Designed miniproteins, single chains, continued (2). Designs and how they scored, part 95

Each design is a single chain, and the fold is of that chain. pLDDT is the mean over its residues in the fold that is shown.

## One batch from the design tools (miniprotein)

Design m7297
Fold by ESMFold2-Fast:
Structure m7297 (fold): chain A 70 residues (1-70)
Amino acid sequence: SMGEETYKRLKNGVEAASKLEGQGQLTAARAVKAEAERARDEGLISEEQAEEIIKKADELVEKAKAAGAP
């Protein structure tokens, strides 16, 4: 289903962002968060799935900022 593929894609996006560092990780994590928020608003994924992805993306944003990304 579209929702299943969207959730899988977002999970893969989080994992890909986790392997980046600095500015690249910050940019990728912000993009994944924005996509998860949009997918939730469009009803493509559940609120719980969106919260899971957003939490992980926010953790990566904090990690990137701690590493000196703006």
Scores: mean pLDDT 85

Design m7298
Fold by ESMFold2-Fast:
Structure m7298 (fold): chain A 120 residues (1-120)
Amino acid sequence: LRERLEEEAEKAKEKAKTVKVGESIEIDVEIRDTEGHVVRFRITIKMGESATVEDVIAVVDAILEAGLEAIELAERGVPAQEAAAEMLRRVFAKAAEKGLEVEVEFTRVSGADERLAAAR
């Protein structure tokens, strides 16, 4: 998991050097907890007209740092959804600081059926 996130972040940083206004950079993240729950999501950073390559790299670094911490917390018994939420809070804060738009798409959340039943 850590090696995959590090690889995704490195690819994102390289793409940031050539990204044009209106293009996006995507980073896939997976967090697994000790109970077997899995959260997968894609973070999309949109290149704005006033954004610099350095601003995008700063957001990618924040994703890597917060993501590695979230993976470690989940390995230590924090629920995957809670670890993912804390990671995303930090990422959104850094994106806001840099004036970048970030979107998140959840591709898998373990316990989705249980959450749907609870929301009924």
Scores: mean pLDDT 78

Design m7299
Fold by ESMFold2-Fast:
Structure m7299 (fold): chain A 81 residues (1-81)
Amino acid sequence: SLEEELAAEVEALAAEVGRRVAEARQKGLSPDEMAALLEELAAEVEARLRRVEETLGPQSPSARYLRTLLGLIRQEIAAVR
């Protein structure tokens, strides 16, 4: 179903975000470089969230999960500034 396909895409995006952040930490990125990466990832999550909200609605589990992920990324941006 479309809901199952979008849920799988959301899980894949979350895994990719986690992987890129872990790699950045291992490489010892500067605070400015880490902030830039996190801002790029936040933009990708925001774009996916808009599509999920338009397709499944703002109260869907996938939309709620992406909002939580976006909040965590924004919190990390604040922590490295």
Scores: mean pLDDT 87

Design m7300
Fold by ESMFold2-Fast:
Structure m7300 (fold): chain A 108 residues (1-108)
Amino acid sequence: MLAEVVARSLELIAEEFEKRGLEEAAKLFREKAEEARKAKSEEELKELLKELIEELLELGLITEEQAEELLEKIEKGEELPHVLAELAEIMGLSGTALAILLLYLFEK
């Protein structure tokens, strides 16, 4: 269930980037959603999100400060859907952030 919530959250972010014409960003998030569904543990999901955050930093889609904050939250055991909602908010996707939190509420 957690893997599916993470995957669907990543898909919601991808859908919003597609609507904005940001096709490369949308593709990255869709690829990470597929990888999330293949994850066999919460540790694999955490590693996947760390890799995503590092890739977003390399692409200039988030700042170094934002990347450090998100990575610290993952290390401190913050719930992964909460981390994804904050990531969506940081990227200017406030409506998507709310949708992720609602998805998490119903799947928990």
Scores: mean pLDDT 84

Design m7301
Fold by ESMFold2-Fast:
Parts: structure tokens; sequence; C-alpha cells
Structure m7301 (fold): chain A 74 residues (1-74)
């Protein structure tokens, strides 16, 4: 199971605290070839999540972290 697959599962479940930890680990790793594409897909998934209301601050932090991951590997 990849970190991106784990992140996808946590976003599907509305487990934003766990999802944020996974993104933070991804930001520490050296750039991977698919990071930009995968991070972009997961950002879209965050926007379409049925669990948007769970925690606004964590959702904001997740959005910012995913945007940083996309920009870092541009």
Amino acid sequence: LTLYQLLDVYLSLGRYEDALKVVEELLKLPPQPNDKTLASRLLYKLYTSPHKIVDKELARQLEEALLALIQKHS
C-alpha cells in the first residue's frame, strides 16, 4: 500500500487528521515522478468528499499541504 493509496482511503472516510499526517510525510520525501498528478487527483477528491463538514481547519490545512506538494514537484 502506497502513501497515496492510504491518503485516498483516509479522505474517503473523512479521517482528515490521519490524511494530513500522510501528506506531511509525502512533503518530507524526495520528489517522485507521479507526485504532481497524484496530489492533484487527491485535491479534487478532497473537494468532492461527502465529509467536508468534519473539521474546517483540518480541511484547510490538507488543501494547503496538497497544493504545496503539487507546487514542490512542478
Scores: mean pLDDT 74

Design m7302
Fold by ESMFold2-Fast:
Structure m7302 (fold): chain A 63 residues (1-63)
Amino acid sequence: NLARANQLSAQGNRYIEEGRQLLAESDASGGDLSLVQRGIAMILRGIGLQTQASLLLRSLGLD
């Protein structure tokens, strides 16, 4: 439903922002690869959630 799609989109955006912060933290800490990997994983999870939201909206006849 629309509420679920909005929830997934909001959570996806939050994961992407958190991932970007981890990448910035890695840069500030001298290139901690663990933080880079976690940041990338968070961004990918966020993209996945946004994709699910988009698919749900399309299944409801919404763009």
Scores: mean pLDDT 82

Design m7303
Fold by ESMFold2-Fast:
Structure m7303 (fold): chain A 67 residues (1-67)
Amino acid sequence: PEPTAEQREALLAEFARHFGLTPEELERLRTDPAARREFARALARRHNQDDATAERGAAALEALVAL
C-alpha cells in the first residue's frame, strides 16, 4: 500500500534532517520540480554517479514531496 500522508511527512522530515535542509530549502524542494532535479543531479555529480542515478533520485524526491 502507498504511504499515508503522515508517513510521507515523516519521510520528508527524515530527508530534511539527513541533508541539513532549512525549512525554506525544504519548501523549495516541495514546490519546485526544477529544484528537486537540480538537487539530485548535484548530489550525483558530487559523488561521481551517472545521470540515470540522478534521474531516479529526482523521481523519488518528486514522489515523496507530491504528497
Scores: mean pLDDT 67

Design m7304
Fold by ESMFold2-Fast:
Structure m7304 (fold): chain A 60 residues (1-60)
Amino acid sequence: SLLTDEQIEKVAEETGVSKEKAYEIYVAYRVGASPEDIAKLLGLSRETVEKIIKKIEELE
């Protein structure tokens, strides 16, 4: 509800992940999960997750 579908799609395009992965990261970030825990859960690098979170924060 905080970011639009179009904003999630933009994050995915700019970071090179799928829209589904960007959405999963966004939901986990919203509930206070750490970048390290999100990376472990989704099978991504911590660097990738931190880059995506930075893009999310820039759009809020």
Scores: mean pLDDT 82

Design m7305
Fold by ESMFold2-Fast:
Structure m7305 (fold): chain A 107 residues (1-107)
Amino acid sequence: ILEKLEKLGFKKVGEEEIEVNGKKAEVTLFENSFVNPQDGEEVRVLLAVIRNPELSDEDLREILERLAEEARKRGLLGVAILEGDEEHKKKALEELEELEKLLKEKE
């Protein structure tokens, strides 16, 4: 998964431990940029890969809100989370790769 993220242009920018509702989540942070096809503006995104399978949807939402606030402070326009089994993560990365190709075609 991490190797595939690097091939898609994501750069590892950090690693954090986030505590939510008494649970600890190890989060690996990646950054990438895409050109918005609607206005040609560059969209910088933060991607978080979470490694704790015990997190609930509510826990994930709280982590997403914290990461979104941090992304805004850093001038990043978007944040996304990858979690779950390896197969679901792989499918999400394939869809992201297709999106990247479509965005680059509109340069």
Scores: mean pLDDT 64

Design m7306
Fold by ESMFold2-Fast:
Structure m7306 (fold): chain A 77 residues (1-77)
Amino acid sequence: MEREAAEITRRHVRELAATLSPEAAEATLRVAEILFSGKPDGSTEAHDLYSSLPPEVQRAVHEALGRAQRLAKEELE
């Protein structure tokens, strides 16, 4: 189910990113890519990238990722 959960979450991230500005969409997709890469330091790397973004972009990324996770959970059950 690990690969299925990641794929479902990626789809929701992609759909939500399409509703954002190009800059926020790119940032959201980059953070998600790092988080779903399976790298041992992926969560730290994603957090560092997120923290480097402008506050308005950080808010958009945080909201989009949170919604994508919720939608993925709902779809899995």
Scores: mean pLDDT 78

Design m7307
Fold by ESMFold2-Fast:
Structure m7307 (fold): chain A 68 residues (1-68)
Amino acid sequence: MTPEEREAEARSAVEAAKGLIEELKKNPDNVTLAVAARLHIAMAESLGLTDEAKAVRDELDKVLEEAK
């Protein structure tokens, strides 16, 4: 994997996680959306977008807390 391909995959994972979090805000009881968002966040983090992945994880945690 080239550095450019890795950055593209990491950014794609961040965008996928953001989309899943927006859907989770509409359906907070959907555990599948929460799990999928966490997997994409972990993928982005592993591919080197640690700061962006952390920001998305913090947003996911906030959404899950607000759903209680």
Scores: mean pLDDT 80

Design m7308
Fold by ESMFold2-Fast:
Parts: sequence; structure tokens; C-alpha cells
Structure m7308 (fold): chain A 68 residues (1-68)
Amino acid sequence: MLSRLQLAQQVLSIVKQGVEEGLSDEEIIERVISLLDSQGAPLSDEQKRGLAENILRHVRTYPELTER
């Protein structure tokens, strides 16, 4: 399993890439959930979706703060 920092960076990268590619919110959320599932994150399906939605909203609201 990735460390918390590495997992957070991977999730952020997926969300940013999805937004840049013009993917729907649902497609981006599904990609994040897939990553969390592959890493065995100890989260419920609802918690995984909530986390993905929260990060997506943050990226859309503060794009300058999510840059490298």
C-alpha cells in the first residue's frame, strides 16, 4: 500500500488529469475509487466517493493551490 502522502499525491494527480482531459465528475470519481480499492484503503464505498468528491471540488475551486 502507498503511504498516505503518496496516496494523496496519486489521487490529486488523477483528479487534475481528469479535469484537464475534460472527463465527467463521475469518471474522475470512479478513477479515484479504483485507485483506493487497488491500494486496499480501509474506507467504505461511501467514504471513498466522499473523498473523491471533496478533492474534485477543491481542485475546481483552487486550481492554483493544487499545482506542483
Scores: mean pLDDT 74

Design m7309
Fold by ESMFold2-Fast:
Structure m7309 (fold): chain A 99 residues (1-99)
Amino acid sequence: SAVEAGELAVRLAEEAVRLAEKAKEAAEAGKVEEAQRLLLEAEVSLGLALIARGVARLMLRRGVSDEAEAREALRRAEEAIRRAEEALREARAALEKLK
């Protein structure tokens, strides 16, 4: 459903935030290889979140009986994706300082 796709996008984006924060911590500790691996995992999770958001948007456009719940799930997904994009930018910046 559109709600389920939106909720999946939220969970995947929250996982991207968690992984990006760990990547930043690893970079600040000088653990370059660990930071690079965690950053890649965060980028994959964010990519999957963007796909799930796209599915939710497509389903919502086709019409759903629970439109209000689907719109709220999508709004929460967009907020979580924004947070993930910011966390990834911070992790990349921390890793770049090690070059």
Scores: mean pLDDT 87

Design m7310
Fold by ESMFold2-Fast:
Structure m7310 (fold): chain A 82 residues (1-82)
Amino acid sequence: MKKEEVQEMIERWKEALEELRKYAETIEDEEKKKKILELLKEGEEGLKKAEELLKEGKYDEAKKTLKETTGKVLAGLKEIFP
């Protein structure tokens, strides 16, 4: 159950980051676009770390890393789009 939960979270966030990237391409405001791309980079790096932890069997650390990274991305998006 726990492994499958983390795998599902990773899959959902991969899809979310892909949608965010597509959305970023529609942004005409250069400053907002740059900030979104920075958040995408952070999200992708955190996702990669979570995948590595999952491969090591560190499910709790993988879940924590994913939640912390996704939380930072969401907070950043709220700051860009109040």
Scores: mean pLDDT 82

Design m7311
Fold by ESMFold2-Fast:
Structure m7311 (fold): chain A 115 residues (1-115)
Amino acid sequence: MANAITSVTVSPKTLEVEEGESAQITARATLAGPGPVTFEWYKDGELIASGRGTVTSSKFNGRVTLTAADDGTATLKIENLKPEDSGTYIVVATAEGPDGVSTAVAETKLIVKKK
């Protein structure tokens, strides 16, 4: 049996917030078997957070935190939002199993409204 990712979902798929607020986006990978999952988050093609544990990205002056668990769940938190943080956020979930490496991708849209 393959230890593989069959899908990844994100919630919410679209998030509208005002500047100065915080956003939380949760990714969940569906696994065909046991295995560690690695999550990478991208904004406009740029890697902003990665890993299996809590990682804080310097690209957002420490405003981004990724919390990833071994159950296939990862939460991206962005604090003190700016209108320039608007865009498409892509999560890439990767698991390595006996039958090889499996990757699944999902996207969410963040809209930060100026006050």
Scores: mean pLDDT 75

Design m7312
Fold by ESMFold2-Fast:
Structure m7312 (fold): chain A 99 residues (1-99)
Amino acid sequence: KEREELAKFLGVSVETLDALQRAIDIALKDPNISEEEAEKEFLSIIGLQLALKKKIVSDEDLQEIAKYISELNYEEAVKLMEEHGILEEAKKILEIIRE
């Protein structure tokens, strides 16, 4: 399957890839978001992409971050990103996109 090949290419499990895709889709479709929540949502999406690209977060931890994003629990997602050292870089990327 195409998804299995992509997951292998990215160095993650199919379960992780599916969780990441679901989390991003859910976050982008969040209908009840304040400006503060929108910032945390974008940080969560950027951080998740950055963690996947850098391969510094384990498959299990990526699934946990994706789960919190899917539950619209951006506070816990951002906290996990801070613990893994990706939050500062995600913030810099967000500022570049916004400016």
Scores: mean pLDDT 71

Design m7313
Fold by ESMFold2-Fast:
Structure m7313 (fold): chain A 78 residues (1-78)
Amino acid sequence: SMEERLKRDREYLDKIVEVMKKLREAIQNNDKEGVKKAYEEFKKLYEEARANADKIRPWVLKAVENAYKIAENIYKYY
């Protein structure tokens, strides 16, 4: 149903906000392990979103991909 799709979309967006907050805090604290954990969480979230691409809106998948790429680019400097 459309309601179930909207709920899944919201869950992905909420997870992006949560993990991005963790990444920001890790950067502020110069916490390499925290940056790595946030990167790994976004990588897992992206893999899950790709597996469920037919069940979420395309722009939500793109939002997860963009968040993953930001975290990957940050992590390469740690």
Scores: mean pLDDT 88

Design m7314
Fold by ESMFold2-Fast:
Structure m7314 (fold): chain A 96 residues (1-96)
Amino acid sequence: SRETVLRAIAITLRAIGDLLDLDRIEKRLDEFSEEELKELLEELEKRLKEIEEDLEEVEALRPDLDPAFADRVIELLKEVIEKIKKLIEKIKEKLK
């Protein structure tokens, strides 16, 4: 349906925004104070849960989407999840 496609597009646009934000944060990570790193860690853990929910939603919508489009969206969401997890681990290492 059109609504299903629009929902998948909305999730995709949010994920693209996340990739850009994560890249900017990673490049500036050495500029953050311990307090800022702790706040960032909490925000990233919250965002990880949200994007894992977005992935589950797109997987459920997959039968109603073009297969190539669905595969690309799922791949993008998995890439964002992986980048968030790596950034979380990097921040945890800095807080030791």
Scores: mean pLDDT 88

Design m7315
Fold by ESMFold2-Fast:
Structure m7315 (fold): chain A 80 residues (1-80)
Amino acid sequence: MEHTGVVTSIGSSSTLIRLDDGRTLRIGSSDLNNAKPGDVLVALDSEARPVRVRVLGGAVPGQLKVGDRLVLEDLGPYEP
């Protein structure tokens, strides 16, 4: 399912995104900063469970700021 997310915090190792459904995702800052539309990333949900998300839009490599909006598709749990 598609969600709109807002960047709430950017750290050197992780970026926090709040989804329109109220969930918070933690994504590796390097992974998100280098992501292109269509890329699938592993994120941690608010319970630190790994989930897969597809980047659909809004991510600009090297230019993400707190308050920026992303469009993400939730692909469900990540099983290694």
Scores: mean pLDDT 77

Design m7316
Fold by ESMFold2-Fast:
Structure m7316 (fold): chain A 112 residues (1-112)
Amino acid sequence: GEKEIEELEKRLIELVREAYRTLSDEEVLATLEKMTKIAIDTLLSNLDPLKATGLVLRLIGMLLQLQFRPPTEEEVLAFVREIINILKENLSDEVTIETLKKMIKVIEEALK
């Protein structure tokens, strides 16, 4: 339900802050790329092709902008929040929860 999504969103944002502060810029970007791939794969599997393509291109464009210079913590957090908002606005609660859990696992693995 909505409460579980809110709890997962808070956990994901906390882990992203920790990752930004502890990992190298290259490791942060690699982690964001893995999270973005999970979001893209989920959107393509659950939405009409035209709608999915528009959202995928938006996420790829934002990710590419983060790669042209070292991103700030605020820019990284804004990107992750945009991924979460796209999932929440376009997918069922069940699919959003599963996707957020996969993204959390990616960051937890990176922080080991």
Scores: mean pLDDT 90

Design m7317
Fold by ESMFold2-Fast:
Structure m7317 (fold): chain A 60 residues (1-60)
Amino acid sequence: SAAEERLRAIARELEALGYPDLARQVLLARDHLVRNKQYAELEAFVERAEEGLARVKEHL
């Protein structure tokens, strides 16, 4: 899904920025939500992960 691919992209960007532990946490949460078919929560998590990535970039 688009949400799954976006979370993978966010994790790759976090790793490139020097936050491999955050990248791993994003991928683990993604895999957990997909495995349990929690697709509404997956979409909500994309928004939270986007905000997290923005904060990392801005140090907010």
Scores: mean pLDDT 85

Design m7318
Fold by ESMFold2-Fast:
Structure m7318 (fold): chain A 83 residues (1-83)
Amino acid sequence: SMVRLETIVLALLIAASSDIFVAERLLEKGRKEDAQKQLDAAEGVLRWIREKLPDLSEETRKKVEKRIEELEKRIRELRKKIE
């Protein structure tokens, strides 16, 4: 159902945000390889959510799309620190 999908998508956005937070803490400790794995995991989750955007309600889609853009920007900024 749409309601169930929206719940899953919102939970996965929290999970992706958590992976990004862990990656940032790992980078602060110089653990670049572990940080990269966390960012790769987050990016995979966000890719799956993007594929499900057409199946969400218009209101939820707008909120989710904006959040994905914010998280993808954070991933790019952290990846530059790994290089």
Scores: mean pLDDT 89

Design m7319
Fold by ESMFold2-Fast:
Structure m7319 (fold): chain A 66 residues (1-66)
Amino acid sequence: SEFQGLADELVQEVWKATESLSAQQRLELLSQVKKVIDEAEEMYKAGASLEEVERIARERVRELLA
């Protein structure tokens, strides 16, 4: 699905952005990113547009990486 493409892209971007971190720190951040993706998927299933869901998910991921 289009949402699965967004989810895969977000995980890959976080993995690359955290390459300098320890495996433990990366796993902790990926756990938080998974929660963002799960919430975004629920919004999408509730009728939000993919564009709106992507914008919100990317902003939340940006906050996690700051």
Scores: mean pLDDT 85

Design m7320
Fold by ESMFold2-Fast:
Structure m7320 (fold): chain A 91 residues (1-91)
Amino acid sequence: MKEQLENDINQGIAEIMVGVAVSTSQGAQAHLSQMDLQQQAQELSREAALLQRALDMLNSSPNPNADLVARAQALLDQTRAQLEQVQQQLA
């Protein structure tokens, strides 16, 4: 029962972090086409760091919420793929 309460609290914090990452990503995407490739890479790196933090918080729970982990992982994978594409253009 205590583990479930801790998991519920951790889920709440992680959900807020994911929500912030999504909102920030949507805002940043409106300006990505107006930034040079170096600036785009920096913004995508920040988004990836925020999503990684949310995953770390979920995984620190003794019983992590699989649905939230999957959502955060999908967003992180998308952000990393975009970052890799930008980095390839810089190379």
Scores: mean pLDDT 70

Design m7321
Fold by ESMFold2-Fast:
Structure m7321 (fold): chain A 74 residues (1-74)
Amino acid sequence: TTVFPVPATRTPLAKDTPVTVTETGPVNSTVDLTAPWDGNLPIGSSITLAAGETATVAVKDAAGNLLDQQTYTA
């Protein structure tokens, strides 16, 4: 999967468009969520990392197409 460079140009989606969000942490911790999305990361500012941790968030549509991806480092 290709990570979008930061800052990335993003196309906003219509309000309440269903998407799948996957968060992967450094210790193989993954959280999959389905949430309304507006075309930007982070969703809901809900990424919490301990010092030295990194998480990658990927957003996909219902067909599995990658819409956005960003890596966060604490």
Scores: mean pLDDT 53

Design m7322
Fold by ESMFold2-Fast:
Structure m7322 (fold): chain A 98 residues (1-98)
Amino acid sequence: NIRGELLKKLQELFERLDEEAEKEGLPVDLVRAAFLYLMGKLGLNLFLPVSEELALKLYDKETFEKAVKLVEEVLKKFLEENPEAKELLNKFLEEEKK
């Protein structure tokens, strides 16, 4: 149940993203949208697709780019702290490749 295990780790990651969003003064919804956008770019189409156009309508490009960068930094840290999450993500990407 790779998808179920990944979903549990995703919930934990969203809690971390919420904390970092508050520290940086970024809207939590924007940071979550940036995460889903980044996951889509990595080929994780099973996550809820986020429209870059919609995000840019609600927030300026600079604010959205800050959110994407925050997500990249938090995701890197999270995967370093949780090697099992990195393994689950790799297995999920392999299944998507089929």
Scores: mean pLDDT 69

Design m7323
Fold by ESMFold2-Fast:
Structure m7323 (fold): chain A 103 residues (1-103)
Amino acid sequence: RPSKEEDLEEAKKYFEKGKEAFEKGDYEKAIEYFQLAILLAPEDKELQVEALKGIGEAFYKMKKYELAIEYYEKALEIAEKYNLSEEKIEELRKKIEEAKKKL
């Protein structure tokens, strides 16, 4: 059983793998890696928001706009609840509006 510190380190590695998969156009693989990052770092709210945003962006690229909105809204809820940066909150709101325009 890895320590909480080891879990967070592994979560960050999965987050980076998710970003790499997204950049390569492997959106399904990106979603898998972002989900693993979320699972391993439940206390890192910034990582939770960024990974949820990444899942939303992957669904958006896959033209699954309703799912993209769902994950952006999940990210926004956490960002607002934990008073994360106004820039991150505004970015998420814009992504939700962009996805809604595709419906």
Scores: mean pLDDT 88

Design m7324
Fold by ESMFold2-Fast:
Structure m7324 (fold): chain A 72 residues (1-72)
Amino acid sequence: TDKILDQLMEAAEKASLALAKGDNEEAYKIFRDKLLELGMSEEKADELAEQAVKNGVSMSLIYEALKAIQEE
C-alpha cells in the first residue's frame, strides 16, 4: 500500500531540488515522467507538471496527482 504515494514523494523531492537550482525544464521532466510511469494520461501529466514548475511541488499537488492516478 502507498507505493504510488512514495514514488510521487520521491519525484516531488527531485523536482523541487531542480526548481531550487532554477532548472525548470529538468523539474518538469522529472515530475511528468513519473506521472506517465504511474499510468497518468499525457494531457493530465503535462497539466500537473506545468503546475509544479509554476507554483512548486506542494502536498496539495501530490495528493491531486495521487487521486488522478487512483481514479484512472
Scores: mean pLDDT 83

Design m7325
Fold by ESMFold2-Fast:
Structure m7325 (fold): chain A 96 residues (1-96)
Amino acid sequence: VDIEAVERALELAKKLLSRPDVTEEKKGNTFTLTFAPTDENFSLALELAETLSKLPAVKVELRGPVMTITFLDFPEVAKTKNLVEALELVLEKLKK
């Protein structure tokens, strides 16, 4: 797994989720981000989706202003609260 891709995804996720017009929903190992359809939000969402798609066992789908992210091989992700915590967990496991 590309550690640099996980670090970049974490940076982008923190930036996108810090915006007041972005909401996050979690269902098990699936995270759904809904954002206001601004050029800046789309730019950040596209870069995040492209970065996450480079990770093995991560499924990303962008449908208009909604991004769905599913982690397939990290069962502990189901116990995290949000995407940032999930990516931090993945990064910690890769650094061992």
Scores: mean pLDDT 82

Design m7326
Fold by ESMFold2-Fast:
Structure m7326 (fold): chain A 58 residues (1-58)
Amino acid sequence: SLREEIIEELVEEYGLSREEAQEIVDIAFGLEEKGFISPEQIKPVARMLAEAEVKYRK
C-alpha cells in the first residue's frame, strides 16, 4: 500500500525508526483526509516532515 511504501522509504532514506515514520505518515494522511492537501501531496509532505524531524530534532 502507499502507506507502507512511504513508511519503508522514510525508515531507509532518513534513518527514522518505524514508529517515527508511522507518526509522520499518519500526519500526512490526516492532512489529506481533512482536505488540506491532495492525495498526490501525501508522499512529498511526509518526506518534508521527515527531513525536518532529522535536521531540527532536539
Scores: mean pLDDT 84

Design m7327
Fold by ESMFold2-Fast:
Structure m7327 (fold): chain A 90 residues (1-90)
Amino acid sequence: MEKKVEELFERFEALMRKFAEVEGNPLLADILLGLARIAYGVSKLTNDYKFFLEILIKLARQLKEESTNEEIKEEADELIEEGEKVLEEL
């Protein structure tokens, strides 16, 4: 399970880098990524990856709302779907 959660976090980080580069909003990218990093750290300390996944899904939904780029919106949707799938397995 931890490996799947780590892969989802890496995908979110990659998506945030794309968002910052394509849409030129590094402050929003930094805020969303910072929140994800805090949630991941808390989940590692508490061994509660459900908490991280719930936060990651919320942040990916926020990214989808804020983005005007179709590719970024699609990748955010895929991340939400996979995150919800992993959350169901917990």
Scores: mean pLDDT 83

Design m7328
Fold by ESMFold2-Fast:
Structure m7328 (fold): chain A 97 residues (1-97)
Amino acid sequence: MAEEWAKKLVEAGAPKDVADALAKEVADTTKAAPALIQQESAATGVPQDVLIERLKAQLKGQLTRDLVTKAGLDKATAEKVAEEIAEEAAEAIRKAL
């Protein structure tokens, strides 16, 4: 996961060190998310699919911001690659549930 997303970020124009760090953060979040989503859904009654979509939106927003501010990517490129990674993360979470 992290290595594949880091490669995608480098191909989009991010410096390798920034790409590696951001990919690791997304991978760590993705690994922890299934347990947290199950717990929050049970506690709040919010459906798991709604929580996954909220997390996807949060990941896309944060990754877009970090790619613009830390990697120097233009907003359009940052939004496109962030959307792709956030969707892949959301799919991995759905498969783990």
Scores: mean pLDDT 88

Design m7329
Fold by ESMFold2-Fast:
Structure m7329 (fold): chain A 70 residues (1-70)
Amino acid sequence: MIDPNLSPDEILEEVIRRAEQLLDQGVAPADVIKEGIDLIYNNPTLTQEQKDEIINRFLARMEQILSERQ
């Protein structure tokens, strides 16, 4: 579970850190992306607008990470 006391930027960095760890463990990229999105959507302290912004930033950063790993 992501710490609900984190700022939006800190939540993004924690979700990315978790995503990179799962990729290193051999979890499929699609499953890693879905988990990250689910963690952001289920965060109880973020507004809907903050969730949408973090998801967009998460997806952009994951695209770069996955490009570097392929």
Scores: mean pLDDT 80

Design m7330
Fold by ESMFold2-Fast:
Structure m7330 (fold): chain A 73 residues (1-73)
Amino acid sequence: MEIAELIRKYREAKRAGVDDETLEKLIEQIKQAVKEWNERLLKDYEKAKTPEDIKKLGEEAYRRLQAIRDALR
Protein backbone atom coordinates (compact mmCIF):
# COMPACT_ATOMS: atom_id res chain seq x y z
CA MET A 1 0.00 0.00 0.00
CA GLU A 2 1.21 3.52 -0.81
CA ILE A 3 2.57 5.52 2.17
CA ALA A 4 0.14 8.41 1.52
CA GLU A 5 -2.81 5.97 1.57
CA LEU A 6 -1.68 4.49 4.89
CA ILE A 7 -1.36 8.00 6.39
CA ARG A 8 -4.91 8.86 5.26
CA LYS A 9 -6.19 5.56 6.71
CA TYR A 10 -4.46 6.34 10.03
CA ARG A 11 -5.97 9.85 10.17
CA GLU A 12 -9.47 8.53 9.37
CA ALA A 13 -9.15 5.79 12.02
CA LYS A 14 -7.91 8.31 14.62
CA ARG A 15 -10.81 10.68 13.83
CA ALA A 16 -13.26 7.75 14.15
CA GLY A 17 -11.96 7.05 17.69
CA VAL A 18 -10.49 3.64 16.92
CA ASP A 19 -8.53 1.95 19.75
CA ASP A 20 -4.84 2.65 20.34
CA GLU A 21 -3.87 -0.94 19.40
CA THR A 22 -5.35 -0.52 15.91
CA LEU A 23 -3.68 2.89 15.49
CA GLU A 24 -0.34 1.36 16.58
CA LYS A 25 -0.67 -1.36 13.92
CA LEU A 26 -1.31 1.31 11.26
CA ILE A 27 1.84 3.17 12.41
CA GLU A 28 3.80 -0.09 12.03
CA GLN A 29 2.43 -0.47 8.48
CA ILE A 30 3.50 3.11 7.66
CA LYS A 31 7.01 2.43 9.06
CA GLN A 32 7.25 -0.76 6.99
CA ALA A 33 6.13 1.05 3.81
CA VAL A 34 8.72 3.80 4.41
CA LYS A 35 11.42 1.14 4.96
CA GLU A 36 10.47 -0.64 1.72
CA TRP A 37 10.51 2.66 -0.23
CA ASN A 38 13.94 3.56 1.21
CA GLU A 39 15.36 0.11 0.29
CA ARG A 40 13.97 0.40 -3.25
CA LEU A 41 15.42 3.92 -3.68
CA LEU A 42 18.85 2.69 -2.57
CA LYS A 43 18.75 -0.18 -5.07
CA ASP A 44 17.58 2.12 -7.89
CA TYR A 45 20.27 4.68 -7.00
CA GLU A 46 22.94 1.93 -7.10
CA LYS A 47 21.79 1.02 -10.64
CA ALA A 48 21.70 4.68 -11.78
CA LYS A 49 24.63 5.20 -14.17
CA THR A 50 23.74 8.53 -15.81
CA PRO A 51 22.69 12.01 -14.58
CA GLU A 52 19.36 11.41 -16.36
CA ASP A 53 18.72 8.25 -14.28
CA ILE A 54 19.43 10.18 -11.06
CA LYS A 55 17.14 13.03 -12.19
CA LYS A 56 14.27 10.58 -12.83
CA LEU A 57 14.74 9.02 -9.38
CA GLY A 58 14.69 12.47 -7.79
CA GLU A 59 11.53 13.47 -9.67
CA GLU A 60 9.74 10.25 -8.65
CA ALA A 61 10.81 10.67 -5.02
CA TYR A 62 9.62 14.30 -5.06
CA ARG A 63 6.19 13.29 -6.44
CA ARG A 64 5.85 10.66 -3.68
CA LEU A 65 6.87 13.18 -1.01
CA GLN A 66 4.25 15.63 -2.35
CA ALA A 67 1.59 12.88 -2.10
CA ILE A 68 2.66 12.18 1.51
CA ARG A 69 2.57 15.91 2.32
CA ASP A 70 -0.95 16.22 0.85
CA ALA A 71 -2.12 13.15 2.83
CA LEU A 72 -0.91 14.82 6.06
CA ARG A 73 -3.15 17.86 5.39
Scores: mean pLDDT 81

